# Designed miniproteins, single chains, part 39

Each design is a single chain, and the fold is of that chain. pLDDT is the mean over its residues in the fold that is shown.

## One batch from the design tools (miniprotein)

Design m1341
Fold by ESMFold2-Fast:
Structure m1341 (fold): chain A 111 residues (1-111)
Amino acid sequence: MEEKKKKLEETARKATEDAGYVLNAAGHAIDRGRELAKKSPEEARKVVREEMDRAQKESPLITKEEADRIADLVAEGALGDEATYKANRARVEQILRDLVEKKIEEAKKKL
C-alpha cells in the first residue's frame, strides 16, 4: 500500500514539474512571439514552435500532441488581440492543470 502511495506522489510531483516547465516556456514564448509578430507573423509562429518543441523535449510527461495543441494556442495568443492573448494564456494554464490530473489518473490505473 505505501509503495503505491509513494509512486503516485512521485508521478504527481514529476507531472507538476513538467507542466510548470511547459507553462513557464509557453508564457515566455507568447510574450516573445507577440513582440516578433509586430514585424513578422511568420517569425513569431516559428519561434513559438521552436520554444514549445524544446519545452516538450525537457518535459517527457507532456506528449508531442499535447505540446502541439499548447503551441497553437500560444501562437494564436501571440498573433491575436489583447483579449485573445489573455484568454489563451489562461487556457494554456487550464490545459496543463488538466494534463497533470490525467497523468495522475493514468498512474493510478497502472498501480
Scores: mean pLDDT 80

Design m1342
Fold by ESMFold2-Fast:
Structure m1342 (fold): chain A 61 residues (1-61)
Amino acid sequence: NIPSAFALVPSQREALHAQYQEALELFNAGKYEEAKKILEELPIGCDEVADLLKKCNEALE
């Protein structure tokens, strides 16, 4: 592939990183419900977000 035309803008990448980091901190603190809320509101469901969300659901089970 020649072009990198679909590269994320810095603001979008930073927003996703900030929300994921917040959810990860809540998960590590044992606040699974709060972490799940943040993860469910993310605009893009990437593999890392989906994996952490699944772990939150398992912890709440």
Scores: mean pLDDT 70

Design m1343
Fold by ESMFold2-Fast:
Structure m1343 (fold): chain A 117 residues (1-117)
Amino acid sequence: KLEELLEEVLKLVRELAKTPELLSLAINIAGLIREIKKYAKKDTEEDKEKARKGLLGLVGQLKEFADLVLKTDPSVSEEQAEEAKRLLDEAEEMVRNKADFIDIVNKLKQAVEVLKK
């Protein structure tokens, strides 16, 4: 279920967000997730396009989050951050190719999970 996967992404982000700057990004990410949920439930092409724009925004915020986690958490390696960004680049391409929302969000979840290893 799309909503459950988006909440799982947000939970992982919140678990990693241990500094004021990361907490600020987590709040922005939560806002984007609320907007994506709102539009993804609607059946019009306009609403689906708004959800896709929200997903592109979420990819951008998660890339910024990965960079900030690398700078602030000494347990996170450059290799983990680069792998997370590679998965986020794949998710961005999936959004551009109009892939299923569930497949896109699963890829975003994989990216954030890499930062927790």
Scores: mean pLDDT 87

Design m1344
Fold by ESMFold2-Fast:
Structure m1344 (fold): chain A 83 residues (1-83)
Amino acid sequence: SAEIELDLLVSFAFFAAFVGNEEKARELIREALELGREIGRERETAEELVRALEAAARLAKRYGDEEAARIAEELAREVREEA
């Protein structure tokens, strides 16, 4: 189902951000927002992405990856401002 696909995209965005893969995280965020818009869950998708990216930032910081944490925080800010 589209909702399962959306959940997977959000989860993959979390992992991409957590490991500092900014390009893949941006692609997954874009795909998740597009799917969310198509199924009428644009706002909920943006909120889930922000929560996932903020969680990735906290986790990356705890493991000493300050660059990944900074990228994840910036991505969360962008999602909050654009959605």
Scores: mean pLDDT 88

Design m1345
Fold by ESMFold2-Fast:
Structure m1345 (fold): chain A 82 residues (1-82)
Amino acid sequence: MASVEEAAKAAAEAVAQEVTGDKTAKPSDEGIKAALPAVKAIIEAGAETVEEALEAMKSVGVHVGEPVAKAMLDGIKKALAA
């Protein structure tokens, strides 16, 4: 079972790659820590869609666009499937 920290790392990496357009982009430790509240909310909500992920993030005060939410959700799903 992947930890919330591993899911946060995967989500932060996916977001960094989406924002920069660089597939080799890596998240900073600060970026991973900043992603933790959003990632925890998405996992606790059991979000399977971008809409559900956006609602989960709003519940913890995180407001992002659909592309960022999709990147985070895809990263989390990949980490949890491993």
Scores: mean pLDDT 77

Design m1346
Fold by ESMFold2-Fast:
Structure m1346 (fold): chain A 67 residues (1-67)
Amino acid sequence: SADAIDRALVRAYLADPATFGALSNEQWRALSEELSRARTAEEARAILLGYGFSEEQAELVAEILFR
């Protein structure tokens, strides 16, 4: 759900605010939509890396979403 994605992204931000991606409102919306369509943790990680997230942040979010 969108709420689960938002919570995962907030947790990634709190873990490392200094390296959190600088995204526009439109990019955040597109990211949430793409993550909602991801079928696997690997797909979610690839999407997040494409949006400029670090490897560590992408892994954390993917694990939270597909735990």
Scores: mean pLDDT 74

Design m1347
Fold by ESMFold2-Fast:
Parts: C-alpha cells; sequence; structure tokens
Structure m1347 (fold): chain A 63 residues (1-63)
C-alpha cells in the first residue's frame, strides 16, 4: 500500500503526527492518476520537512 510505504519512510525523518499527515494525504490521493499522487505526496512531505524526492521514490517503489 502506497500510504504504508510513505509512512515508513517519513517516520524515520519526522514525528508520528507529521508522518501520519503524509500517509493520510497518500491514502486520500489513491484515486488520482499516478503523477498527481506523486505531486500530492511530495507537497505534503515538503510541508513537514521531508524532501519531496524521498516521498516520490517511496510512491514509485509502492506502485
Amino acid sequence: MVGSAVYTVASTVVDRDSAQQIKDTAQSSLSLPDDQLRQAVSDAAESVGVPGSWARAAVDNAL
């Protein structure tokens, strides 16, 4: 699951609440095309101090 993969990566860098926010964004974005899902997760990650490139890699590895 994309959300679980993103949460695992984020939780190594940020606190639980921030990691959960990124996971929630990924879960709510699962109905979007892959490119939009990558962008939404990247934007959420950057908002909490996680590099967008790490978030995109996590999404790509989970797809």
Scores: mean pLDDT 72

Design m1348
Fold by ESMFold2-Fast:
Structure m1348 (fold): chain A 100 residues (1-100)
Amino acid sequence: SLEEELERLKRQQEVTREVAEALRGIGVAFGILHLYKLYQDENVSEEELEQAIKLHMPEELQETVYRLLKEKPDEEELREILRELGLSEEQIEAVLEELK
Protein backbone atom coordinates (compact mmCIF):
# COMPACT_ATOMS: atom_id res chain seq x y z
CA SER A 1 0.00 0.00 0.00
CA LEU A 2 2.85 2.42 0.84
CA GLU A 3 4.47 1.64 -2.55
CA GLU A 4 1.15 2.26 -4.36
CA GLU A 5 0.78 5.58 -2.46
CA LEU A 6 4.34 6.59 -3.47
CA GLU A 7 3.59 5.78 -7.14
CA ARG A 8 0.38 7.83 -6.90
CA LEU A 9 2.30 10.80 -5.43
CA LYS A 10 4.93 10.56 -8.20
CA ARG A 11 2.18 10.60 -10.87
CA GLN A 12 0.54 13.53 -9.06
CA GLN A 13 3.86 15.47 -9.15
CA GLU A 14 4.33 14.77 -12.88
CA VAL A 15 0.75 15.91 -13.62
CA THR A 16 1.24 19.01 -11.42
CA ARG A 17 4.39 19.93 -13.36
CA GLU A 18 2.59 19.58 -16.72
CA VAL A 19 -0.39 21.55 -15.34
CA ALA A 20 1.98 24.25 -14.01
CA GLU A 21 3.29 24.81 -17.55
CA ALA A 22 -0.26 24.91 -18.94
CA LEU A 23 -1.52 27.22 -16.16
CA ARG A 24 1.11 29.91 -16.72
CA GLY A 25 -1.08 32.94 -17.15
CA ILE A 26 -2.98 35.49 -15.08
CA GLY A 27 -6.31 34.55 -16.70
CA VAL A 28 -6.21 30.93 -15.51
CA ALA A 29 -5.04 32.03 -12.03
CA PHE A 30 -8.08 34.33 -11.78
CA GLY A 31 -10.28 31.43 -12.91
CA ILE A 32 -8.95 29.32 -10.03
CA LEU A 33 -9.50 32.25 -7.63
CA HIS A 34 -13.15 32.60 -8.71
CA LEU A 35 -13.70 28.85 -8.19
CA TYR A 36 -12.00 29.13 -4.79
CA LYS A 37 -14.31 32.01 -3.74
CA LEU A 38 -17.35 30.04 -4.94
CA TYR A 39 -16.32 26.95 -2.94
CA GLN A 40 -15.71 28.98 0.26
CA ASP A 41 -19.48 29.60 0.27
CA GLU A 42 -20.82 26.96 2.71
CA ASN A 43 -23.95 26.61 0.54
CA VAL A 44 -22.02 25.34 -2.51
CA SER A 45 -22.18 21.54 -2.83
CA GLU A 46 -19.47 19.30 -4.30
CA GLU A 47 -21.76 18.73 -7.33
CA GLU A 48 -22.06 22.50 -7.91
CA LEU A 49 -18.28 22.87 -7.62
CA GLU A 50 -17.79 20.04 -10.17
CA GLN A 51 -20.20 21.76 -12.58
CA ALA A 52 -18.45 25.14 -12.15
CA ILE A 53 -15.05 23.52 -12.84
CA LYS A 54 -16.44 21.87 -16.00
CA LEU A 55 -17.65 25.28 -17.21
CA HIS A 56 -14.47 27.25 -16.45
CA MET A 57 -11.54 24.81 -16.84
CA PRO A 58 -10.21 22.74 -19.77
CA GLU A 59 -11.11 19.03 -19.51
CA GLU A 60 -7.51 17.94 -18.79
CA LEU A 61 -7.30 20.28 -15.75
CA GLN A 62 -10.75 19.61 -14.25
CA GLU A 63 -9.86 16.69 -11.92
CA THR A 64 -6.66 18.36 -10.62
CA VAL A 65 -8.42 21.69 -9.88
CA TYR A 66 -11.33 19.87 -8.20
CA ARG A 67 -8.96 17.94 -5.91
CA LEU A 68 -7.09 21.11 -4.94
CA LEU A 69 -10.23 23.18 -4.23
CA LYS A 70 -12.31 20.54 -2.39
CA GLU A 71 -9.84 20.73 0.52
CA LYS A 72 -10.94 24.39 1.00
CA PRO A 73 -7.44 25.86 1.23
CA ASP A 74 -6.89 29.03 3.24
CA GLU A 75 -4.94 32.00 1.80
CA GLU A 76 -1.53 30.55 2.76
CA GLU A 77 -2.42 27.10 1.34
CA LEU A 78 -3.75 28.74 -1.84
CA ARG A 79 -0.48 30.71 -2.12
CA GLU A 80 1.48 27.44 -1.93
CA ILE A 81 -0.79 25.79 -4.53
CA LEU A 82 -0.35 28.71 -6.95
CA ARG A 83 3.43 28.60 -6.38
CA GLU A 84 3.48 24.85 -7.14
CA LEU A 85 1.44 25.55 -10.32
CA GLY A 86 4.37 27.70 -11.49
CA LEU A 87 3.03 31.22 -10.89
CA SER A 88 5.57 33.93 -10.01
CA GLU A 89 5.37 35.73 -6.64
CA GLU A 90 4.10 38.83 -8.52
CA GLN A 91 1.32 36.79 -10.20
CA ILE A 92 0.37 35.17 -6.86
CA GLU A 93 0.11 38.60 -5.17
CA ALA A 94 -2.05 39.91 -8.06
CA VAL A 95 -4.42 36.93 -7.70
CA LEU A 96 -4.61 37.19 -3.89
CA GLU A 97 -5.23 40.96 -4.04
CA GLU A 98 -8.59 40.09 -5.69
CA LEU A 99 -9.55 38.34 -2.41
CA LYS A 100 -9.36 41.70 -0.58
Scores: mean pLDDT 64

Design m1349
Fold by ESMFold2-Fast:
Structure m1349 (fold): chain A 100 residues (1-100)
Amino acid sequence: SREEEIKKLEEELRKALEEFFLTAWRLGRDSMSAEQREAFINLMNEFAIKALEEKDIESAKKTLEEAVALFVSVRPEARETLEKMAKEIEELLEKLEKEL
């Protein structure tokens, strides 16, 4: 059913977001200032609220782009890895939007 597909996509999105956060945190935490760490955590929380609670896919995509940009500014060598992970999250968001 549509409800089952939405739940499946939400679970996949939560897992992808967790993997993205953990990967970014491991790669760049020690290179970030306290203010940059707080900003990144706030962007991740905003993404989760927009994507999973509010179902505002457009705002969620924008927040994800801001999080990637912030992190890549601190750790440019992580660009390819984080952009690939962000694209996978964006594809899940697009699938979720179609089921809403």
Scores: mean pLDDT 84

Design m1350
Fold by ESMFold2-Fast:
Structure m1350 (fold): chain A 87 residues (1-87)
Amino acid sequence: ELEKELEELIEKLKEVDPVAASVLENIKRNIERLYQSGELSESQYKELLKLLIDAAKEILEHPDDVTLQTGLILRVIGELEQAVLAN
């Protein structure tokens, strides 16, 4: 279950990088909202959750690397914008 895996990773992030955890949680909520409104297909929703999971894992490995974290977050936002535009 992708949602559960992401929630567990965000909880781990709250202990080491609470700012990154908050940002990823907000992106997760936005992805969920767009899926509920029909702006994202199920396939796009799952791929975006996988991107967030991958980003959360990388941030957990590099909690003090602000440049890496910013790059990963911007990538997820860019993919989300492209997914919405494609529909």
Scores: mean pLDDT 85

Design m1351
Fold by ESMFold2-Fast:
Structure m1351 (fold): chain A 68 residues (1-68)
Amino acid sequence: MSERVKKLALKLAEEYIENLKKQGKPITEETIRRIVDEVNHFLELFGVPRLSDEEKEEIIKELKEKYL
């Protein structure tokens, strides 16, 4: 579980997307999915439980609604 981990993952993914926008790189669904996967891996490195597939899809959906 974690509402806190989902919120943290969303925030990190949004910061990553904003950094890509500053570099002039296009934001696509493939880019969003890659970023969420990278954030999930980053959280695992800190000993945080990985996001479930359902939690990953929820975050991807929210990011798509915001950036696409």
Scores: mean pLDDT 79

Design m1352
Fold by ESMFold2-Fast:
Structure m1352 (fold): chain A 90 residues (1-90)
Amino acid sequence: VEEIIKELEKLGELIKKALSKKNPKEAEVLLDLIETLKEYIKKYAEIDPKEVKETLEDFGKKILELAKKENVPKEVYEEIEKLIKKIIEL
């Protein structure tokens, strides 16, 4: 759980850095979703690990779709993708 939370915090910092100048409103929505997801994981990771994993996969897909739409540099996109994959594999 703690490791997943730590990787989500890293993802939040990347989103802030990559999107806050181009689309601050959308970046804020994603950061709020990350905070909500962190609280969800803290409460439910031991109760329903399968549902938590499915929620993480859906969330990761949404972040990657937005990063692609906002034309984030390829290097930043690859870093986001790597973090999401690591979070899902935990």
Scores: mean pLDDT 74

Design m1353
Fold by ESMFold2-Fast:
Structure m1353 (fold): chain A 81 residues (1-81)
Amino acid sequence: SGRDKAVERAKEVAKEALKKAEELYKNPELQELGDKLKEVAKKIEEYAKKAKESDGALGKMAQGAAEARKLIAEADARLAA
């Protein structure tokens, strides 16, 4: 179903955010951005558990995934500098 694919995609974004946070933690100047990525990944995983049961959780999961993508893009830019 569309919900199952949305949950799968959101979980992949959360995994990418966690991997990016680990890269950022190698640089003390980037630790705060790493913490933000780790926090948004946790929120995505929490809402993903309820997304099949709740439209509200599905929406919050989608918002979290969008936030994570923005933070990943910021992380990529800062790691490339």
Scores: mean pLDDT 85

Design m1354
Fold by ESMFold2-Fast:
Structure m1354 (fold): chain A 100 residues (1-100)
Amino acid sequence: MIKTPEELLEEIEKKLQEVFDHYQKTGNLEEAVKKLKELNEWIKQKIEFAKKNLPKEETIELLKNIKLLYEHLAERVPEEMKKILEEFIEWIEEKIKELE
């Protein structure tokens, strides 16, 4: 089933929240960083699929919305998680520039 940009964004937000909730419940920063890196790779795959199947403007809007989610979370997490979130934000910014 082809997911809409809105459905994909909702799934990303849910998965990102699950990583954060897991960290808050366990205090296991190493596991949280691992889960976050795995989520980032999964999102990259979904973005590559979106680039092939969605109009350019819709892909750019999706990337901008994902960036906002990551920026908001980065303000509320430990430095090790913040670094991973910021590295992904930089990747998103590069992809937006490539599409514009």
Scores: mean pLDDT 83

Design m1355
Fold by ESMFold2-Fast:
Structure m1355 (fold): chain A 70 residues (1-70)
Amino acid sequence: SSSLKEELAKLQKEAFELDKQYIDLLRQLHEASRAGDRAKTAELSKQAAAVMDQITEINKRIAALEREIA
């Protein structure tokens, strides 16, 4: 039980950092788009998509662990 709670806490911290990274990427993407920088918007869009995939995966693991602990 304690090991599962420790794993949950680590995943929650990682999810928080990924959410923060995603928001920062969206701000950069908005600025690059406003500036008309197509190369940078394409690069940032790819990075944002990759971070979203990581967020989706980690949230699935969090949900599974929460069910196991409950």
Scores: mean pLDDT 88

Design m1356
Fold by ESMFold2-Fast:
Structure m1356 (fold): chain A 55 residues (1-55)
Amino acid sequence: AARPVSVTEVLRALVALGLGLEPSDAEVRRLAEHLDASVEQVRRALAELRAKSAS
């Protein structure tokens, strides 16, 4: 089941796992597991986080 994932949850998970803003596909799968979310939801939240981090 898909759960909504916030940009803040993804940012905290990136910090906790020692990952950057451009994780690999394997790292995205690890993020999805850590957040109990789908890979698609993590990728969408990462795209939003990158957009907000640019300017």
Scores: mean pLDDT 76

Design m1357
Fold by ESMFold2-Fast:
Structure m1357 (fold): chain A 59 residues (1-59)
Amino acid sequence: SIKEELESKGYEVKVEEDDAFVTYTITTPNGKKLVVRVPKEWSEEDQLKAVLDKIKEFE
């Protein structure tokens, strides 16, 4: 899962779902917080790409 993939890299991940969106709240090892909200209808691959792209922006 996306959560397990990110946790394996040292991130803390909270996943919240509503009727339309999945919200990933990510805490980096140095304590920075990042929130990525993606449509629930997106594939897991597209959701993971969006999250990884956002994390890369904060490198």
Scores: mean pLDDT 80

Design m1358
Fold by ESMFold2-Fast:
Structure m1358 (fold): chain A 61 residues (1-61)
Amino acid sequence: SSKMLPMTEEQKEELERGMEELRKYGADPNAPREKITRAIAEVLRAIGDAVEAYYKAKKAA
């Protein structure tokens, strides 16, 4: 079924907000580098979780 998504709704929302914050921080020269690095790390973790969930869903067919 096409409704079997690799990410939960909460994970999608967190990814979207993280991407938006990263875009804002990247455009702001006063943004602290620590906040930018944290946002990047959170986005990468969300992607990793989504990839793992995708492979599990694919094998559970």
Scores: mean pLDDT 69

Design m1359
Fold by ESMFold2-Fast:
Structure m1359 (fold): chain A 66 residues (1-66)
Amino acid sequence: SHMEEREKRLEELEKKIARNLAWVDGKTDWSEDEAYEAVNKDPELKKEVRRIAEAILEELERREAA
């Protein structure tokens, strides 16, 4: 369904956000999956990463609908 595809897009965005946070923290050798696993071990960080991912996705959906 479109909702299942949206959830996959959110997870992909979360991985990219996690990788960028790891990069800023000096973990430039980490993969997206490694960074995402680190975020998943921090409940508060995971919550914030999800909020950022949702904000990005809403903007992307707005641009796709234009």
Scores: mean pLDDT 85

Design m1360
Fold by ESMFold2-Fast:
Structure m1360 (fold): chain A 102 residues (1-102)
Amino acid sequence: SLSDTETVKERLKEWQKQGKISEEELNYILENSKTRVEFWELLYKIKNPNPSPIERTVLEIAKLIAQIPDEAKAQELGDLVEELVAQGKSAAEIRREVRKFL
């Protein structure tokens, strides 16, 4: 939803203030992404400049989260994925963490 997109923008701004992402990275993400999934994909690429052979990891994780009927739980897992991507976690690590809550 639009509300979810604005929530992600505010979270990215907070992470920039905390030093988890640079101002340049924040601006690049905001200028080149329109949806939550696009924010995750771009953030993943920025934090992982040598991406895993599994290039669609963020999209695959988003599909797993989309299967959760509880919207609040889906939102919490989405927030977890964004945090792990910001920390530079690998595709395999992110999938393991998400699966603990499925």
Scores: mean pLDDT 69

Design m1361
Fold by ESMFold2-Fast:
Structure m1361 (fold): chain A 97 residues (1-97)
Amino acid sequence: SEVEKLVEEIIEKLKELTKHAHTTLPPETAVRLGMRLIGEITELELLKRKNAPISEIIKVVERTIADIRELADLADPAVQEALEFLEEAKNRLESLA
């Protein structure tokens, strides 16, 4: 489905950001952000597998955006690109709900 493809794209972007974070952030901050993102990836994979309501997927995306804004370097272009992608993905999910 279109929802499944979009969730897969979100998961891939979060995996990319997790890898990027360990090279750009202080170690303690990189671990904290990485653990949050890994948890959100796992939750998204579970929601996709059980064909969960789109509203539940949106809640995870919103928490992910909040965690990135709290812990990541917002001046980093890769972080800005990831946040723009997640906001657009959230809007697309809302249109499919």
Scores: mean pLDDT 88

Design m1362
Fold by ESMFold2-Fast:
Structure m1362 (fold): chain A 79 residues (1-79)
Amino acid sequence: SAERERELEELNEKAVETGKEALEAVEKGDKKKAEELAEKLEELARELAKLLEDPEVAKKVEEHGKKLAEKIKKLAEEA
């Protein structure tokens, strides 16, 4: 539906923006902010996964979101 397509688009935009903010927080050495934004990315990936028709694709999106969040948190600790 058009509403579901709009929800996917809005969640994708939020994920991209949150990802940019998370990387900026890592670059600035703001570990707490980077961790909070990484958790938001994982949550956005879960919400995106719920809207996907293919369960296998949905699982991969959720897993990729979790891996990205873990990597951001590790980079923040090393910065």
Scores: mean pLDDT 81

Design m1363
Fold by ESMFold2-Fast:
Structure m1363 (fold): chain A 85 residues (1-85)
Amino acid sequence: APPIRNPLSGAVNPSPDVVSDGYFGVLSVDELVDRIVEALRSRGLVDEERDTFDLSGTSLGEFAGKDELTREELREVIRKHLAAP
């Protein structure tokens, strides 16, 4: 793919009124995991040299109990969180 600057967009993150909610019910767990990973990468929250994600201040980071996760740990946390009833 052609090189391009991070699209961290002058557009604010989703408005406060937009919830990360029922839209996820349409996606399979694997599709949702992939979308979350892509979203983190597009927001510059991925350190490719360290292969870690900065989740400080996020609900996923609080759920995991730590601020920095490896790719495998993030995938497991997301999968576990979504699979929990």
Scores: mean pLDDT 58

Design m1364
Fold by ESMFold2-Fast:
Structure m1364 (fold): chain A 86 residues (1-86)
Amino acid sequence: SLAEEIEEAVERMREEGLPEELIEEIRRAIEAGDYVTLGRLALELLLERAKKQNRTIEPFLIELHEQLLAGADPEELRKKYEEYLK
């Protein structure tokens, strides 16, 4: 069920040591089907993971997130991200 899948995802995020506030925002966004908020939270998740690994997020990834929040097509942003990973 969706509720079981959400709880499994939440437990994995807690095991990573992510902030509880971030985990609860992600849970609420999934339950609401709020994919715009999920896009914003995906960057916050990436930043928190980078902090734990003592890494800096490149400006390019921040720019992609800003474009997503500005209403850019998620599919086009995914293509840009995949090209960046090559």
Scores: mean pLDDT 71

Design m1365
Fold by ESMFold2-Fast:
Structure m1365 (fold): chain A 84 residues (1-84)
Amino acid sequence: SEEQKKEDEAFFKEADKDGDGYVTPEELREWLKKRYGLSDEEAERRVAELMAAFDTDGDGRINKAELVTLKGMLELEEKRRKEA
């Protein structure tokens, strides 16, 4: 939907500061801190977990397609916590 596309674009712009279609661990950490209000330590832990899960290319970076999958997983996790 239009709403979903705009949400994805905002997510990419916030996480992918260079606009190259890849997200570094530093960019992901800053995004998590802004989005979820995490501390530096919490963000570092989550970045390590996410990089391990999405390091399919071995580049040490998350590409745009992987970032969309990550966004969907985080949104589902939030919904489950709210309904639990």
Scores: mean pLDDT 68

Design m1366
Fold by ESMFold2-Fast:
Structure m1366 (fold): chain A 93 residues (1-93)
Amino acid sequence: KEIEELLKKLEEIVEKIEELASPEVAALARRALEAARRTVEAAKAGDLLAAIGYGLAALGLALDVVALATGEVKPLAEEFLELVQELVRLALK
């Protein structure tokens, strides 16, 4: 899967989380997406150390979203984490 398609799917899921979740969970999801975008930018620039750092931040924030998500948000948070994991894997190959 292309990184651009994954970023689009991540944005769509974050928008849904922002509609349904608490402000705290929504903010964590948005921060995770920003870290994921920075992972891609750093990888494209050839800055592997920065890409790894941003990738770990994105994964940590996505895990926090899963930990705090309840009800209808829980499945969205789990899908979000899976997509962040895939994006980081592809960006760092």
Scores: mean pLDDT 88

Design m1367
Fold by ESMFold2-Fast:
Structure m1367 (fold): chain A 73 residues (1-73)
Amino acid sequence: VIRETKKIGENEVGIYEYDPKTGNTRETVITLDPETGEAVSAKAVTTWGDGTVTTVEEKVVGSKVETKSSVTK
């Protein structure tokens, strides 16, 4: 698995992952609070080798983490 971490915005970090055995690609974007540097949301998009796309979104709301997921064929 190939993994790269990039700063894609002033308060955004991108993580790119690629598996050459399966052809799966996963892109994760983490949004940071500009004042505290804490992660406030994350979005991961996985493109599977069969063309299926899954999206997982996480958001910090107070002391809780809200998760939303979707699948597109």
Scores: mean pLDDT 75

Design m1368
Fold by ESMFold2-Fast:
Parts: sequence; structure tokens; C-alpha cells
Structure m1368 (fold): chain A 88 residues (1-88)
Amino acid sequence: MKAELEERARRLSEEIKELAEEFKKLATAEEQAELQAELEKAVGPILAEARRLAEIDTEEAELRALELAVEAGEKVLEILRKKLEELK
């Protein structure tokens, strides 16, 4: 359901912001650049596909785009958690 996916995306966004802020406080400029490169490699293709699907004017494509956005958010959260643990 669209509303459930939107709420999940919002919750993921909040968790990502919190972890990203913690990472920024602990990480060097080099470590931040490494994180950016890893995030781009991991979720760049997923976000590109989500944007492509969002341009298709169908309910199925819209729901799939939201599912991909949630998947990308979950991968970002996983990578942030891993990198943050490596800094501690």
C-alpha cells in the first residue's frame, strides 16, 4: 500500500539523517568521501531505476518506484551503520 511505503520511507529518512549526522561528527574528510563513493555505487542504480519508473504514468510503476526508494533507503542505512561501527 502506498501510504505504508511512504511512512516507511519517512522513517528510513529520519534514521539515515541521525546516523549521517553521527558519522559526520566522527569521520575524517577522506572517510566521508569513501562513504559517498560506496553509497553512490550501492544505491545509484536503484535510484536511477526508481526515477525512470516514476516517469511512467501508471499506478503499478508509481508503487514500484516507491518500493525501490525504500530498498535504496534500507541499503543506505545498512552502509551507514557498518561505517559508523568501523569508526568506533
Scores: mean pLDDT 80

Design m1369
Fold by ESMFold2-Fast:
Structure m1369 (fold): chain A 81 residues (1-81)
Amino acid sequence: SSFEEQLRAEIAELRRRAQEALERALTAGKSDAADRMIALVNEATRLFREALASKDRAEAERLFAEGRRLVDEAVELAEAA
């Protein structure tokens, strides 16, 4: 569906942002921040898979929003240290 296509596109962009932030943190020697970022990205990935598997649009949107918050938190960790 177009909704699933849009979710996949948004997830791909969020994963790209997280990867770029993680690469910056690792290059800067922020090992503790990088470990926390990896944990947040892994949890976000789980939520995104659940969102894509959901048959309920409202539930998919809630799961996606939570995953997005975790990605945003991971990106902020790269910037803060």
Scores: mean pLDDT 87

Design m1370
Fold by ESMFold2-Fast:
Structure m1370 (fold): chain A 94 residues (1-94)
Amino acid sequence: SVPAGEEDVVRKLLEELGEEISEENIKKVIELLRKAYEAARAGKEEEAIEALAEMFKLFSREALEKIIEELKKYEDDPAVKKLLELLEKILKEK
């Protein structure tokens, strides 16, 4: 099987979000998710949180819940698991 890299995670999230978000906003989402993933992988929690917070301005709660469910499929990736922890933390603090 192909390795579950950031491109695969981002593309799967895009499929889940495509029904909730305009084509223009989808590009912004990809960029923000990539930044969050790279920051999480590098252990830069503050940068990951900032990127995820920007996503919350673009997404409905329902779309965010779909993102979380899709990311859970890739929880074996430490960076994805970290993103899940940060997403849940941000949602709880609202």
Scores: mean pLDDT 69

Design m1371
Fold by ESMFold2-Fast:
Structure m1371 (fold): chain A 107 residues (1-107)
Amino acid sequence: AEERERVERIAEEAAREVAKILGEEAGRQVREELLAAADYLSTADPAELARLLEESIPLLSPETQEAARKLAELLRADTPEGRVEAVRVLAERAVYTARVAKERAAA
């Protein structure tokens, strides 16, 4: 379906960016994790998942709290577009985390 094709494209693009930063193995793992997250989001109760994210927000760093709030909002919307955007947010976070890890390793 169109949603799955968009999700697979997002996962592949994120995997390529992570592979450039941390190598091919890391890129492959990111692709697998994003596809697994998409599968989970398609089968989980979105309201329950949003509630669990919201409950975890006070335990996260301020920058991660903002990403978690966006994810919870997208999940509560319970739309196909919201699920695709949730995977995009996760993909952007994975690429950001890879860049930070490389920068710290180079220091």
Scores: mean pLDDT 78

Design m1372
Fold by ESMFold2-Fast:
Structure m1372 (fold): chain A 111 residues (1-111)
Amino acid sequence: MRYVLVVYDDVTPEEAAALQARALREGRTVMTLDSLSPEVKARVEEVAKRLEANPEDLRTAYEVGIELAEIAIKEPGLRAVILADGQTVVAASADPEDAEKVLEWLRERLA
């Protein structure tokens, strides 16, 4: 099942789990990094390293979210990627409608 989460700077693990569970009930599929091609995995890991370097920077988290959503849209094998550090949850879906909603929401937050 796929799920779509947006970046939040104050999300609890319980809130993140609730959002994930809602998206999973909508038929979203989760893929692990091991399921991705080496090229896609490298791009996702690079994006994750930027979030890890600046875990409390909300702007970096939103930019990471946008890039993950763009990767998910362009990669037919990628269903969702989730990064969670206890305060920030970033995820994107390969479903075009969900990915577009995530991109719109993240861009509004960066503006």
Scores: mean pLDDT 53

Design m1373
Fold by ESMFold2-Fast:
Structure m1373 (fold): chain A 67 residues (1-67)
Amino acid sequence: LPSAEQQAEVRARLRADLEREVANTPDPRLAEALRRGVEAAIAAGGKPVPEAVAAGEEAERLLAELA
């Protein structure tokens, strides 16, 4: 079981990654999908829950559609 310190570190990394991706993303739909995916993962505590998986799949789909 990850400690509170480890969970905080994971959340910090996910938010830092999101900030970088959003800053480099000109498409607002893709930026919103990335935010949703990261926030769902943070809320799940890094566990693979259906909502977090679905959000990640939607972001990947939008990346492919917008390429």
Scores: mean pLDDT 65

Design m1374
Fold by ESMFold2-Fast:
Structure m1374 (fold): chain A 80 residues (1-80)
Amino acid sequence: MKSIVERLVERFKAAKTPEELRRVLAQALLYIQIAYYNNDKETVEEFKKALEELANDPSLTPEQREAVRRLLESVDYLLK
C-alpha cells in the first residue's frame, strides 16, 4: 500500500514540464499543510525524509532540485 507521500514522489519524478511540476508542488504543499494542521507528525516527517532523499537524487532537473529545496525549507520550518 503506497502512502500519499510515496505517490507524490512518483508524480514529482514523472513531472517533465514546468506546468506538471507546478501542479505536483501545489499538491505537495497542500498535503504538507493538511498533515501539519491535523497534528499528523508522522506524515510531515515522512515528507521530510522523502524530500531529503530527492535532494540527493542526481537524476533530477535543476528546476526539480530547486523545488525540492524550497519544499524541504517549508517542512523544516513547520517542524521547528
Scores: mean pLDDT 79

